Designed miniproteins, single chains, continued (4). Designs and how they scored, part 110

Each design is a single chain, and the fold is of that chain. pLDDT is the mean over its residues in the fold that is shown.

## One batch from the design tools (miniprotein)

Design m15806
Fold by ESMFold2-Fast:
Structure m15806 (fold): chain A 72 residues (1-72)
Amino acid sequence: DEEKRKLAIEGVIEALKLSDEHLDVLTDEAIRKAAEKLGISPETLKKLIKEFFESWAEAAREALKELVEKAS
């Protein structure tokens, strides 16, 4: 569960980094490239991101924003 959460956060950061023009929009292309960097399938990354956000509190959203800023 911790590892899934970490992968979801890292995947979102990588996807946002690849989508510099639209940091608030995760494109399929950006997700695919992020999944390649993490060594997982794009479908697996989408599932991890979905599960993370569906089960996570507002505090985790703020933490994710901070990680996105740091990754930039």
Scores: mean pLDDT 63

Design m15807
Fold by ESMFold2-Fast:
Formats: structure tokens, C-alpha cells, sequence
Structure m15807 (fold): chain A 76 residues (1-76)
């Protein structure tokens, strides 16, 4: 997975955060925001260093955030 693909996934997560807030799922929205911030920091590191481990860490954080959204939606 490329940095560009991960950035696109982060953009989708930001849109999901807005939807979660509109539904009153503020705790889930806050958790996803924390994940977005962490993923962005790993992507910045990857861009500066070219470290594939930083890319993998960003991917893991994004995967976890997507799962958190799925669980939050099932709780509606």
C-alpha cells in the first residue's frame, strides 16, 4: 500500500468522523480522530525517512480506526 492510498483512507476516515458526530457518537468520533492524528504522524515519518515500517504502522492504525467505525455503527 502506498502513502497516497493511506492518505485517501485517512480522508475517508475524516468524513466518517463527521457522520459519527452528526449521529451523536462523540466517543467513537474522538477515538477515530486520535487514530487519524497518529496515522498522519507515521505518514510524515515515512515521507521524511522512506521507512516501510512507518508506512505499516500507519496502515495498522487506519485498519483499527475502520474497525472502530464498523463497531460503532453496529451499536446504533
Amino acid sequence: MTIEELEARIDRLEKEVEELQKKGLTSAADAVRIAIDAARKYLEEAQKTGDPEAVEKAKEVIDNAERAIELARKAL
Scores: mean pLDDT 81

Design m15808
Fold by ESMFold2-Fast:
Structure m15808 (fold): chain A 60 residues (1-60)
Amino acid sequence: AADLLKKASDLLDEAKKNISNLDKTRALLEELSKITEEVSLPDDLVDKSLDLLNKLSEIS
């Protein structure tokens, strides 16, 4: 669980760095989605994912 949560955090950080590249960001979010099916994200990671989705909606 801890390793999956760290991977989820790393994927969110990588997606934020690549927000201008929609294809790469969507691929990273797809990997994150698979992790969330195995573990529940803590509130701080949920907030990060919502912030990222809001930024994607602004540039999509």
Scores: mean pLDDT 72

Design m15809
Fold by ESMFold2-Fast:
Structure m15809 (fold): chain A 79 residues (1-79)
Amino acid sequence: SMESLEWLREQALRSGDAEMLTDIGLAYYKMGDYERAIELFTEAARRGNAEAARNLAKAYEAQGDLERAKEWEELARKL
């Protein structure tokens, strides 16, 4: 449910678990909630998660922020 997803988002952000942040971020991305997806992918990418960095680039591209998308795609290749 949406309430369960919100709870998982809070858990992921509180724990800093990169895999959990990436998984929950992807759930938001698939629903079209790019703002929340970007939040979670950003935190996961800061923890060194390359998949999150690639997904962050896609989320920025979906919002039309091509400059940020390119930056994160380049950074993901170095992770």
Scores: mean pLDDT 85

Design m15810
Fold by ESMFold2-Fast:
Structure m15810 (fold): chain A 87 residues (1-87)
Amino acid sequence: SLEEKELRGLKAAEMTLELIRMVKEGASKEEIIEFIREKYEEILGREPPLEDLEENIDHLIEFLKSMKEEDIEEAEKEIKKYLEELK
């Protein structure tokens, strides 16, 4: 149902928030890949394609590093606010 899609969206948002935090804290690529693999399986019920994940991780990390701190902080705040509204 639509509600189930919203719940999956919330888990994805929470995953994104944690991913941003990990990148800001300088987490290793291996830690980020493992985190995404676990969350992807939890949210979608299947393993991500590891080769595509490794390629996308490099691009994702570079993209997030190139973002302004204010944009990242704003995204974190919006995700946290959305999660708080659903408690």
Scores: mean pLDDT 71

Design m15811
Fold by ESMFold2-Fast:
Structure m15811 (fold): chain A 57 residues (1-57)
Amino acid sequence: SALKQRALAAVEKLMKEVIPEAKSIEEAQELFRKLPVDQQQAFNDQVQALLDQIQAE
């Protein structure tokens, strides 16, 4: 669905903002797992808030 595609695109964009050196979403996920736990938690909170906003539409 368009909503699911928008959610995926928004999460991918946010991930690239946090890890701009990543060349793919899979690489971004691997690099993200190597970040400090506090930074990972902050990012996950941002992703959850973003997904909640998209689903609330």
Scores: mean pLDDT 73

Design m15812
Fold by ESMFold2-Fast:
Structure m15812 (fold): chain A 96 residues (1-96)
Amino acid sequence: MLSEEEVEEIYRQLERELAEVEKLVAAQPKVELSEEQKKKGEEYLKKAREAFKAGDYAKAMEYLQKMAEYNPGQGELEAARLVAEALREQVEKAKE
């Protein structure tokens, strides 16, 4: 069984890796997206966040995949953030 410190270190490591991914995404060449693509990307991101809050992680991941089709990189970054938050919640519940 992992110690409390080991669990927190895993979460911190994941956060650091996500921060590095965010830097890499920000450094990649910017692609000009159509207004419709931007709007669809924002719509799917909003739906993903709502599904995640409702506990429907499968639906949240589906919307993030659709987001990535319209705004590459941003969907992947947001998916990683949602996964990190879900992992944190599971760790907190396991401590009971």
Scores: mean pLDDT 64

Design m15813
Fold by ESMFold2-Fast:
Structure m15813 (fold): chain A 82 residues (1-82)
Amino acid sequence: MEARLEEALERLRRALAETVGEEAAESTVEHLRELALRSADPAAAVEAIERAARRVEEAPTPEAARRAVAEAVAALRASAAA
């Protein structure tokens, strides 16, 4: 699980760095890692991050990339509360 999480986070970091810059990408990935590790459903948390990575890779604008990240954060927070 942890290896899959780190792979998903690294994929997301690379995609975000090209869109929003390296520093913002690293900060975002660190925040998502913390949320994922607190999740009551680790598999769902990894899937949310994998989905965000795909959406950021396909995002035509920085706003679309930020929206994909916001959706992942919301999903992870909901998972942590369960």
Scores: mean pLDDT 80

Design m15814
Fold by ESMFold2-Fast:
Structure m15814 (fold): chain A 67 residues (1-67)
Amino acid sequence: MDEVRERIKRATIRAATTLMNSDLSEDQLIQALQQLAEAARQGLEQGDPEGAEQRMQQIVDQSLQES
């Protein structure tokens, strides 16, 4: 249980830090952070840290590519 939560926490911090340090518009940043929170929620509910990590990386990559 704790390892799932710790992995999702680390992935969330990493992704959020990357997004917050980007030059995204406020609307783009809010949308990306909302998607990140949903990915974390799904990972915790399903006990799937790998899926959460993958979704978070995809959100970061997609958000930065669209800028």
Scores: mean pLDDT 82

Design m15815
Fold by ESMFold2-Fast:
Structure m15815 (fold): chain A 62 residues (1-62)
Amino acid sequence: MAEIDRRVEETLKAGKEKIDEAIDAFEAHFGTTVDREAMKKRLEKVIENGAETLREQLRAAA
């Protein structure tokens, strides 16, 4: 159980780190700017929901 939670937390941390890079790349590629705070909150929510689903699937597979 603890191992699954640890791996999900590591994935969440990596995902959140990549959000800033993805936003920077998007802005650079399309020559536009976004509300970074609002976008980060939205993307973090999606990632958190995905991590919960992943946690459930990993526990079901174990």
Scores: mean pLDDT 73

Design m15816
Fold by ESMFold2-Fast:
Structure m15816 (fold): chain A 75 residues (1-75)
Amino acid sequence: DLEALRARIRALAERIRAELEAQGRVAEAEEGLAELEEVLKDDAQVPAVLQGLEDALALLALEAANPALVAAARA
C-alpha cells in the first residue's frame, strides 16, 4: 500500500525534523525535507526512503544522547 508507506515516511520525517530542531540543526532539517519531497516524486524510491529515514532516526537518537552535541546546539 503506497499511501500507507507515504504516511509512514511523513511521520518519520516529522520526528526527524523535530529531533534536528531540538538539537539546533534547523538548516539541516529544512534541507533534508526539501530533498525528501524531490525523492518521493518517484514511487520506486518509496521503500528505500522509508528504510533510510528509519536509519537516520536511529542515528539522531544516538546523537541526542551526547551532551557535547546539546551544548554545541545552544552556543
Scores: mean pLDDT 72

Design m15817
Fold by ESMFold2-Fast:
Structure m15817 (fold): chain A 84 residues (1-84)
Amino acid sequence: MSPLSIVELAKRVLIEGGEENMLELSRKTGVGVVPSKKKLPKDGEITYGNVTIILKNAKYPQYAESVARALSLAGIKGTIEVEG
């Protein structure tokens, strides 16, 4: 799988949600995609390792922390903007 496909899947989790998107991202990265124990705003910035996710009106911001972790552990680096 290309790194771009993992990033697209991550954006879908945060914009669309859906169990299939979350399961597929988990399978491809080896990291569980789960809701954050912290309340995350729809607009904001989350950083894990070398990955920063910028949220703009995200419908499912609760998954942003686990998504950032999944991307970082899959070797993705840099900033990803998500617009809902």
Scores: mean pLDDT 81

Design m15818
Fold by ESMFold2-Fast:
Structure m15818 (fold): chain A 81 residues (1-81)
Amino acid sequence: EEDDRLLELLKSPDKETQIEAAKRIAKSPNPEAQVRAARLAKEHPDLEVRRVLVKALSTSPNPEVQKEARELAEAIAREER
């Protein structure tokens, strides 16, 4: 339930709110919420926001979240080329 609220904050138009929500989810013991946060980051239209969210999610100890963050970083790199 708390994780659902944090996922809603990731949909905020405010970049700082999205970053804070991502950091809080990354510290959650719930890996499903962390993976969903990474997927929402991949769908964000702003490249700068996606880069910041990648760094926030990369602080997660969860390997699936780290994998999703790595894939997001790779997608950003390809889009810049």
Scores: mean pLDDT 72

Design m15819
Fold by ESMFold2-Fast:
Structure m15819 (fold): chain A 94 residues (1-94)
Amino acid sequence: LSDEEIELLKEAGLPVSLVDPDKTLTLAVTLKNVKLTDELIEEIKKIVESHDGELLSANKATGVLVVRLPGSKIPGFLLALKEKGYEIEAQVLK
């Protein structure tokens, strides 16, 4: 991982040691400053899919999205969300 990629992981609260670029990972992702709408869920789904992943679930009551994508694509996914103005927290599931 580059220094910039490590910083993106740290900003999202992800331990670098748990983000293996050679593995597919499942993440719980929370957007801190925005309410989940159907339109926002569809936007995030498209971002995940553009990073070779899939949206597994979205919970509007908790604001939590569960996504699955290659570890090597996680920094790019986080950058895409940051560039759209979203503040994110993420955790590795499983």
Scores: mean pLDDT 82

Design m15820
Fold by ESMFold2-Fast:
Structure m15820 (fold): chain A 74 residues (1-74)
Amino acid sequence: SMSPVEAFERFKATLEAETDPAYKRLLLGIAIQELKDLNAPQEWIDQMEAALAAEDYATFLALGEEVARALEKE
């Protein structure tokens, strides 16, 4: 199976290649759901949901990278 960091890098590449704003939002929502399924801490989920609501994709990606690294250490 793919490591959390590898999964995040693949997600980031897919998101950066996508030109449809509606599909970008769908991809971001899928990423949050995948983190919930991996039992990521609720604090991280709340921060990423707030960044998504604000359309702050730079903060979303920075948080996602930190969460992926934290999950990989477990």
Scores: mean pLDDT 81

Design m15821
Fold by ESMFold2-Fast:
Structure m15821 (fold): chain A 76 residues (1-76)
Amino acid sequence: MEAAYQQGLEHRAELEELLQRAGLGDASVTREQIDAAYERAVAAFREAAALGNASARDLIADLDAQRQRFEQLLAA
């Protein structure tokens, strides 16, 4: 439980760094890197939530909202 939650936090930090760099115009950040970081974070938090970590569910919802905002930025 604790290990999955910590892995989720680490992957979330990686995702947030990639999203910030992309937002600042860093062309080296690929869509594939962002998708991979998102999937790793969500998978870890889903595992933690299944093991009883209620906070992980809120973090999954936040990640979904962040990804949706990023998709909207790409569509503009």
Scores: mean pLDDT 78

Design m15822
Fold by ESMFold2-Fast:
Structure m15822 (fold): chain A 62 residues (1-62)
Amino acid sequence: PALRPVTVASAERQQQIVDQIAAYFGLSPEERAELEARIRKTQESAAAVSQQEAQQLAQLQQ
């Protein structure tokens, strides 16, 4: 399967940013894992909110 450049860049960018933050602040492995978990939760929450918002908007604009 073909990978989209944007998707690949996004994944690599997230990993790079987390690595840079961890190195810069001297984060422990636990703190780094917590940061990664928080980022993933935030992305999942944002996706859920977007889905819910789209449904509400469709109902109002019907």
Scores: mean pLDDT 67

Design m15823
Fold by ESMFold2-Fast:
Structure m15823 (fold): chain A 110 residues (1-110)
Amino acid sequence: DQKKLYEEALELIREGERRAEGPGVAAELLKEATKIATKLSDEDAREIGKEIVRVARRAAEAAIASGSRYEQLALAQLLDETAEIAAKRPVLKPTAEELKALADEVRAAV
């Protein structure tokens, strides 16, 4: 069960990475992966959390590069929502802090 959840979270992250040029879609997938990460062991949650931040940064860079205010604001909101989900678990607090920082960075580009 835990292994299946880990693999499901990783597949969502990989799909998000593939769709990073569509930042809103990528962020929705990362939000779903983060919900799964809250149910994982501390070790697996940390590993998934790092991957979530890595892909979220790519989505943020794509949104900033797009120059689209609409995409930037939508992504920042989704990153904040994802950070709130991550913040529910102490082991994901660093992930939550990085996601909030990314949301602020994206909003600063607007």
Scores: mean pLDDT 87

Design m15824
Fold by ESMFold2-Fast:
Structure m15824 (fold): chain A 82 residues (1-82)
Amino acid sequence: SEKERIGRARRELSFWLSEYMSENKLSWEELAKELGVSLSYLSEVLNDLSTPLEKFKEVLERVGRYLNREEEVARLLEEVTG
């Protein structure tokens, strides 16, 4: 289902971010700043299933550029769009 695909994409995104933060000793506040979003916006996108798809896609694209994972992001965008 669409919810299952979006849930999987959120889990993969969360894993990439947590791994990067652990390796680089970044806080969630520092990461949000680097992505150009507020901490509350980033938290909403990662944890709130009612977050509009367009907000999720925006964060996913920003993360792809930031982590140099643009190819993986393109695949996840295809999965969540159908």
Scores: mean pLDDT 81

Design m15825
Fold by ESMFold2-Fast:
Structure m15825 (fold): chain A 64 residues (1-64)
Amino acid sequence: GPAFQEAQQKALELARQYGEFFAKQFPDAKVTITVREDGTVVVTVEAPGVRITLELPPEAFLLL
C-alpha cells in the first residue's frame, strides 16, 4: 500500500545518503546497495580492515 511505498522510498533515500557518506570516507571501499523483494534495503561497505553492513527493513518504519 501507499505506506509501504513511502517507507521504501525513505529507506532508499537514507541508503543513498549513507552510501555517499561511506564512499567519501573510504575512497578505496566497495559500496553495494541492494533492495530485496520485501523492500529491505541493504548497504554493504567493504574496505581493507573494515566491513560494515546496514539493513533497513521498510516494515520497521510502519511499526512506529
Scores: mean pLDDT 69

Design m15826
Fold by ESMFold2-Fast:
Structure m15826 (fold): chain A 76 residues (1-76)
Amino acid sequence: MITLSDELKEVLKEYLDSDKATFGEVLEALGRYLQEKGLVDPENPGVVKLDERLKKIFGKDEVTLGELIRMIGEKA
């Protein structure tokens, strides 16, 4: 199990069933958030455009999906 920062918890709280989650559950919640907000490029699903909330957390405007997954692992 990982412990999310308060900022990540606020972003993903609607997609997580508990305050404690496995890394896989966090990635599923992130995937739901990205799809609901339309942040994944439909022609290149490896590219993610970050919204204002994610920009504040990660300090980036656009990342690859792999980079985003790695950064979440680093913040756990």
Scores: mean pLDDT 72

Design m15827
Fold by ESMFold2-Fast:
Structure m15827 (fold): chain A 81 residues (1-81)
Amino acid sequence: AAGPAVAVSEESVLAEAGEVITVTVTNTSDVPQRVTVTLHDGTGNEVASQTAVLAPGETATFSFTVPKSGSYRVVVSVAPL
């Protein structure tokens, strides 16, 4: 059955200015999925976004450099292909 399912390594991170936040996303479904990973700062501003298509069981790593120290939120959106 088709459906959105992913495993995400990080959803909330405390980081210092200039650090790289690394997010690993695995497609846990049995269909290919388009995955969009967006990083938001503590005030809800979008810092960066990256998109990839993951085959069943495929893992992708997304890296984001933070502009300032603080808490960040990772938002993952998925769509079955």
Scores: mean pLDDT 76

Design m15828
Fold by ESMFold2-Fast:
Structure m15828 (fold): chain A 68 residues (1-68)
Amino acid sequence: SMEDKLVEEALKKIEEVKEKLKTSSKEEQRRLEDDLLAWLLQVSRQLSPEKQKELFERVQEVLKEVLA
C-alpha cells in the first residue's frame, strides 16, 4: 500500500540520518534530529493513526540507540 511504502521510505531515511549522526558534531546532530523530526511530521500527516504510531515508535527506538 502507499502507507507501507511511506513507512519504508521513512525507515530508510532514519537509517541514513543514524549513520550521519555517528560522525557529526553535537551542533550538526541537533540540526539533523530537528530536520528529521520535521520531515517525519509531514510524512505522518499522510498516514493512518495506527501507521503514525508505528512510525514514531520506530523513530524513538533509533534515537534511543544513538543517544544511549
Scores: mean pLDDT 76

Design m15829
Fold by ESMFold2-Fast:
Structure m15829 (fold): chain A 100 residues (1-100)
Amino acid sequence: MIKEKIKELLEKVLELSAEFDRLVYTPEQAEANRKADEKIYETLINLIDEGKYDEAISGIEFLKREFELAKKQYDGEAKRILDEIISVLNEIIELLKKAK
């Protein structure tokens, strides 16, 4: 149950990232970012499925720092989406800590 909730939250991050990319990037850049995000998502899911929760937490904390840095460059709707992504990533970190 906890793993399924974490996977649902990671899917939400992927969707929010796609919304952000559509707002701030060209279609070609958004497509490239989507492919990169899907690979990161797959890596995190594999770590969670393998019970490597500390490595998964480290990966998500890295993503959170990248989105916090990006947030400094944007205002309005783009910043709102980044704030929502960061909030979801924080929830994932807490659930991963609970799953240990």
Scores: mean pLDDT 85

Design m15830
Fold by ESMFold2-Fast:
Structure m15830 (fold): chain A 67 residues (1-67)
Amino acid sequence: MTAEDLARHQEINKRANAYIDLIEKLGAAAGVADVDANEQAAILTKLAYNEGLSDEEAEELIRAWIA
């Protein structure tokens, strides 16, 4: 692996973890107990890298899924 490949992998993981945290936080605030944060975060990460989904758009999608 190159340093560039490692940096890209770390960036993707950091964004995925941020989505997990956001989904869990918003789910808890909405009183939703059984949120599959890992699966939802995987979908958001895929959309971010393939379709250019912004963090603002990701938050809107999470809110729509939970509330």
Scores: mean pLDDT 75

Design m15831
Fold by ESMFold2-Fast:
Structure m15831 (fold): chain A 87 residues (1-87)
Amino acid sequence: DVEEVEKLRDYLLKLAPDATIREVLLKNIFGSEELLELFEAAYRKLTGKPLPLDVTVAEFLSDLKNAGLLLNAIREFYNLPLIKIPE
């Protein structure tokens, strides 16, 4: 729901708004290139779109829908139920 999506967005923006999506996922979420590559594949499979690794966290998460897509990709990666994404 919207509340869970907003929590993820606020958390990542507090961590490193000027870092790239690649940097924050590598350093703060997954800790390895191999896990990041597996996650990128999961994101692409779920969304039909490539994960934009080279945009900043602030730019990507300015759209709440992107935060929802990212959260659902993380949930799918860990075999958790998907949530409804804000349109």
Scores: mean pLDDT 82

Design m15832
Fold by ESMFold2-Fast:
Structure m15832 (fold): chain A 90 residues (1-90)
Amino acid sequence: MEAELQRLLEEYRRLAEQAAAQPDDEEKVLGAARAMGRGMGLKLGVDPEKVAKMAVEVAKAYLQKKFEEAKELEDELLEETSEKAEELAA
């Protein structure tokens, strides 16, 4: 569960970095981030819409090349989900 959460966040970053290189894919990246965040929220029993919104904000920061802000938002997303991820990991 903890490793699954880390992989999900790494995938968000990869997609957002890819879109920053090709801005025409912005809408696709934001859609993917929302879907992934929602899925993680459902798996962890956290509000899926809240996690989805947080994931979108991370993607937006990367698309705007605000990497420091994106890192802070990733840390907030991880904090929101990590407690439940650790609980499920035993």
Scores: mean pLDDT 67

Design m15833
Fold by ESMFold2-Fast:
Structure m15833 (fold): chain A 88 residues (1-88)
Amino acid sequence: SEEYDKKLLEKYEKMYKEYKERNDYAGAAFALKQMGEIYYKQGKLEKALEYYEEAVEYAKKYAEKTGDTSLLEEVEKALEKVKAEIEK
């Protein structure tokens, strides 16, 4: 549903802003990744790419702060998937 996807995007956009304000890098990366997934599902690959690239930057900040690379690896995998789809 287009209306359902719009409501989810609004929800994750709000979550992203709240996490960003708190310097919650993991939360910011998560919200951006979820928005990227919605655009990917819609076939909006360039939009998905933008959101995944931003999610990688926040996941990098989280990894640098904590030493935990698991979120970064997950987001980079999503980014590689969308890049491969665009290159087809």
Scores: mean pLDDT 88

Design m15834
Fold by ESMFold2-Fast:
Structure m15834 (fold): chain A 66 residues (1-66)
Amino acid sequence: SFEERIREELLALGADEDSARAAAVAVRIAERTGDYGPLRDIIKVLEEKGLPAAAAYAREVLDELG
């Protein structure tokens, strides 16, 4: 699924399991409701964890959805 691909890519870019899973859920929320808040929150978490490649990927996903 698209959610599984997001999770796998974030894990490959160094994200932890919880952050990758949260991002996949945030993408589902954005697609179903138009609420991009959770996805923006996870981008900030990835940046604060020092994972710029994972954060950049999540931003690309946000830009593609909105």
Scores: mean pLDDT 85

Design m15835
Fold by ESMFold2-Fast:
Order: structure tokens, then sequence, then C-alpha cells
Structure m15835 (fold): chain A 91 residues (1-91)
């Protein structure tokens, strides 16, 4: 959809600021995790938004609560996805 194309462009922009590549051919779970992370990062009203400046080190040091909220968002469409799947995808 047009909305999905806009979201992908925003996601790519945010991930580039974080120093991460956005590969449309990456495994689905990796794309979903990075998309939700980008969304979380871009929303200043979200209490789980990372407070640290963009860096590769941010991904290694995401809090359990941040990984949990990303997992819960993905589970709405993919209920089989686990916390460990998301933690590994963002590694």
Amino acid sequence: SELDEIVDKITKSILEDLGLPYDENAPLIVKLALRELAFLYSDPTNPYRPKEPPSLELLKNLTDEQIKIITERIKKAFPEVTYEDIKEALK
C-alpha cells in the first residue's frame, strides 16, 4: 500500500541515522524488528522510545522493555514470534 511505502522510506531514513543498512531482501523477522525499532525511535511521545543518540551501540544495549514492546507489536500480526527472535534479529 502507499502507506507501507511511506513507512519503509521513513524506516530507511531512521536506520541510516542509526548507522544501519535497511535491506528489503533481509529475512522478514529482521525487517519487522528494524521497522518497529525505527517507529519506536521516531515517536517522541512513546515512553519506550530510546533516549540515547543514534548509534550502532544503541542496538546492543536496548532495554528488555524496549525489546518486549517491539515483540508485542510484531505478535499482533505474527503471534508465533518470540522475544528471543527479536533480540537475535536486532543483534
Scores: mean pLDDT 70

Design m15836
Fold by ESMFold2-Fast:
Structure m15836 (fold): chain A 93 residues (1-93)
Amino acid sequence: VLSPVQWTVTDLGGSGKRLVTASASSLSGAPVKMELTQLNPTPLSDLVASEEQPDGSGVVSTVIPASESATLQRTATDVKSGATTTGTLVIEA
């Protein structure tokens, strides 16, 4: 079973850029594969980050430019069970 996903948005110090981080953990202790996709524009969704953590935690990040909006989808996968969770975050300017 995967934990609820946490989203963090951090201002990168006066540049107007924003660091967006998604995290989840596996309650089975299996590695978690995290994938972060920008959904806009459709149909050209871009996989912008992917990471697999060996210790049952997962984290993935991307940077959104100043004055831009983005719709981000994360997918977390427990590698042992194959269970997945998804979530969407809208970043506005």
Scores: mean pLDDT 68

Design m15837
Fold by ESMFold2-Fast:
Structure m15837 (fold): chain A 108 residues (1-108)
Amino acid sequence: SEEVIRAILEEILRGLKEGMSDQEIIDRTLEALVERGLIPEEDEKGRQVLRAYIAAILEITKHKYPDPKEIAEKLREKGYTLVTEGTVWGLIAELAPFKELFEEIRKI
């Protein structure tokens, strides 16, 4: 949903401002979404899928001109094996309305 995507982007922005690592941002964002009731409490498999989704969004936000292939390869090398070029392409399209938050993230 739009509310979930906005919450993810706001948590990413906060973590980057605080100098957190990518892994710390991903884990904190997942816990924040659960604590706020924006997503249900998931088992470990569901949490791994959500971490991959958040990791892909985080990587996309770092690029002015995101390349779906490059981003997917980088995420798979980090262990997010569920992320494909198609996954990244779809997320880029879904994230397009949030350009203002992307600009704030890229200023960090």
Scores: mean pLDDT 82

Design m15838
Fold by ESMFold2-Fast:
Structure m15838 (fold): chain A 73 residues (1-73)
Amino acid sequence: MEDSLKEGMNPEAAKLVVELLRLKDAGVPKEEIIRYLQEKYGLTKEEAEKVLEMIDDPQASFEELEKYIEKLM
């Protein structure tokens, strides 16, 4: 059976989203999360900042965030 949460998602993109939500929920500073994304996933500072803005924006859906991350991978 397919899990709806990961149906059609790149597994690495799904894992990244989960890790970012955990870091955000834990109150990790934005600069530390940006560094984490740059070092672990090879994102630019601008790409990492965009991902954080999408997580922080209540109008942005997780689907939009996942689509953006897939484009980066």
Scores: mean pLDDT 71

Design m15839
Fold by ESMFold2-Fast:
Structure m15839 (fold): chain A 64 residues (1-64)
Amino acid sequence: GDIEEAIRLAERGNVVEAMDLLFKGAKKKGLTDDEVVERYKKILAENPEWTQEQALIELAKELK
């Protein structure tokens, strides 16, 4: 699905396309863009040492 593809893209460094697919996958689960952004901000705040790609992979796992 979109979330699994987003993880694959994030692992390859394609952050922009990974984000787009995460928003699409989250919308299918009934989450708003604002809710996805809030979850992402929480991950970044709790893991300031992580790269953008690592944070997106964690967000994708939480949205599964």
Scores: mean pLDDT 81

Design m15840
Fold by ESMFold2-Fast:
Structure m15840 (fold): chain A 64 residues (1-64)
Amino acid sequence: NDLQQLILRLIGTKLRLIGTEIDLDLAKQQGASQQTLQRLQQEIADLKKEIQALEQQIAAMEAA
């Protein structure tokens, strides 16, 4: 239940991270503005933080 919900959220967040990393690579190739690149980098950083928090919560639940 709660563990399943956290695992599904982790999977969804990891998929969003992959999509945003692809967007950043495409933006770099297209010569996007520094502002656009910084925005995408910030989104990646925020997603990585969310993944770490979810992984910590899952680990805590599995540790009893």
Scores: mean pLDDT 87

Design m15841
Fold by ESMFold2-Fast:
Structure m15841 (fold): chain A 61 residues (1-61)
Amino acid sequence: SPEVAALQAEFDRLAAEFTAAKKRYDANPNDPQALAEYQSKLRELKATHDRLIAALDAEGA
C-alpha cells in the first residue's frame, strides 16, 4: 500500500539518521548535544517502527 511504502521509506531514512547520530555520540560520549540527538532519533525511529507494524498488521488481516 502507499501508506506502508511511505512508512518504510521514512523508517529507512530515520535508521540512517539514527546510525549517524549514534556514531557521533560514540565518538564524543561526553557531548550533551550528541547524546540529545541520539536520543531524539531513537524516539523517532521507534515511533515510526510502531506505525509501520500497525499498518502491516492492518493490511495482513
Scores: mean pLDDT 85

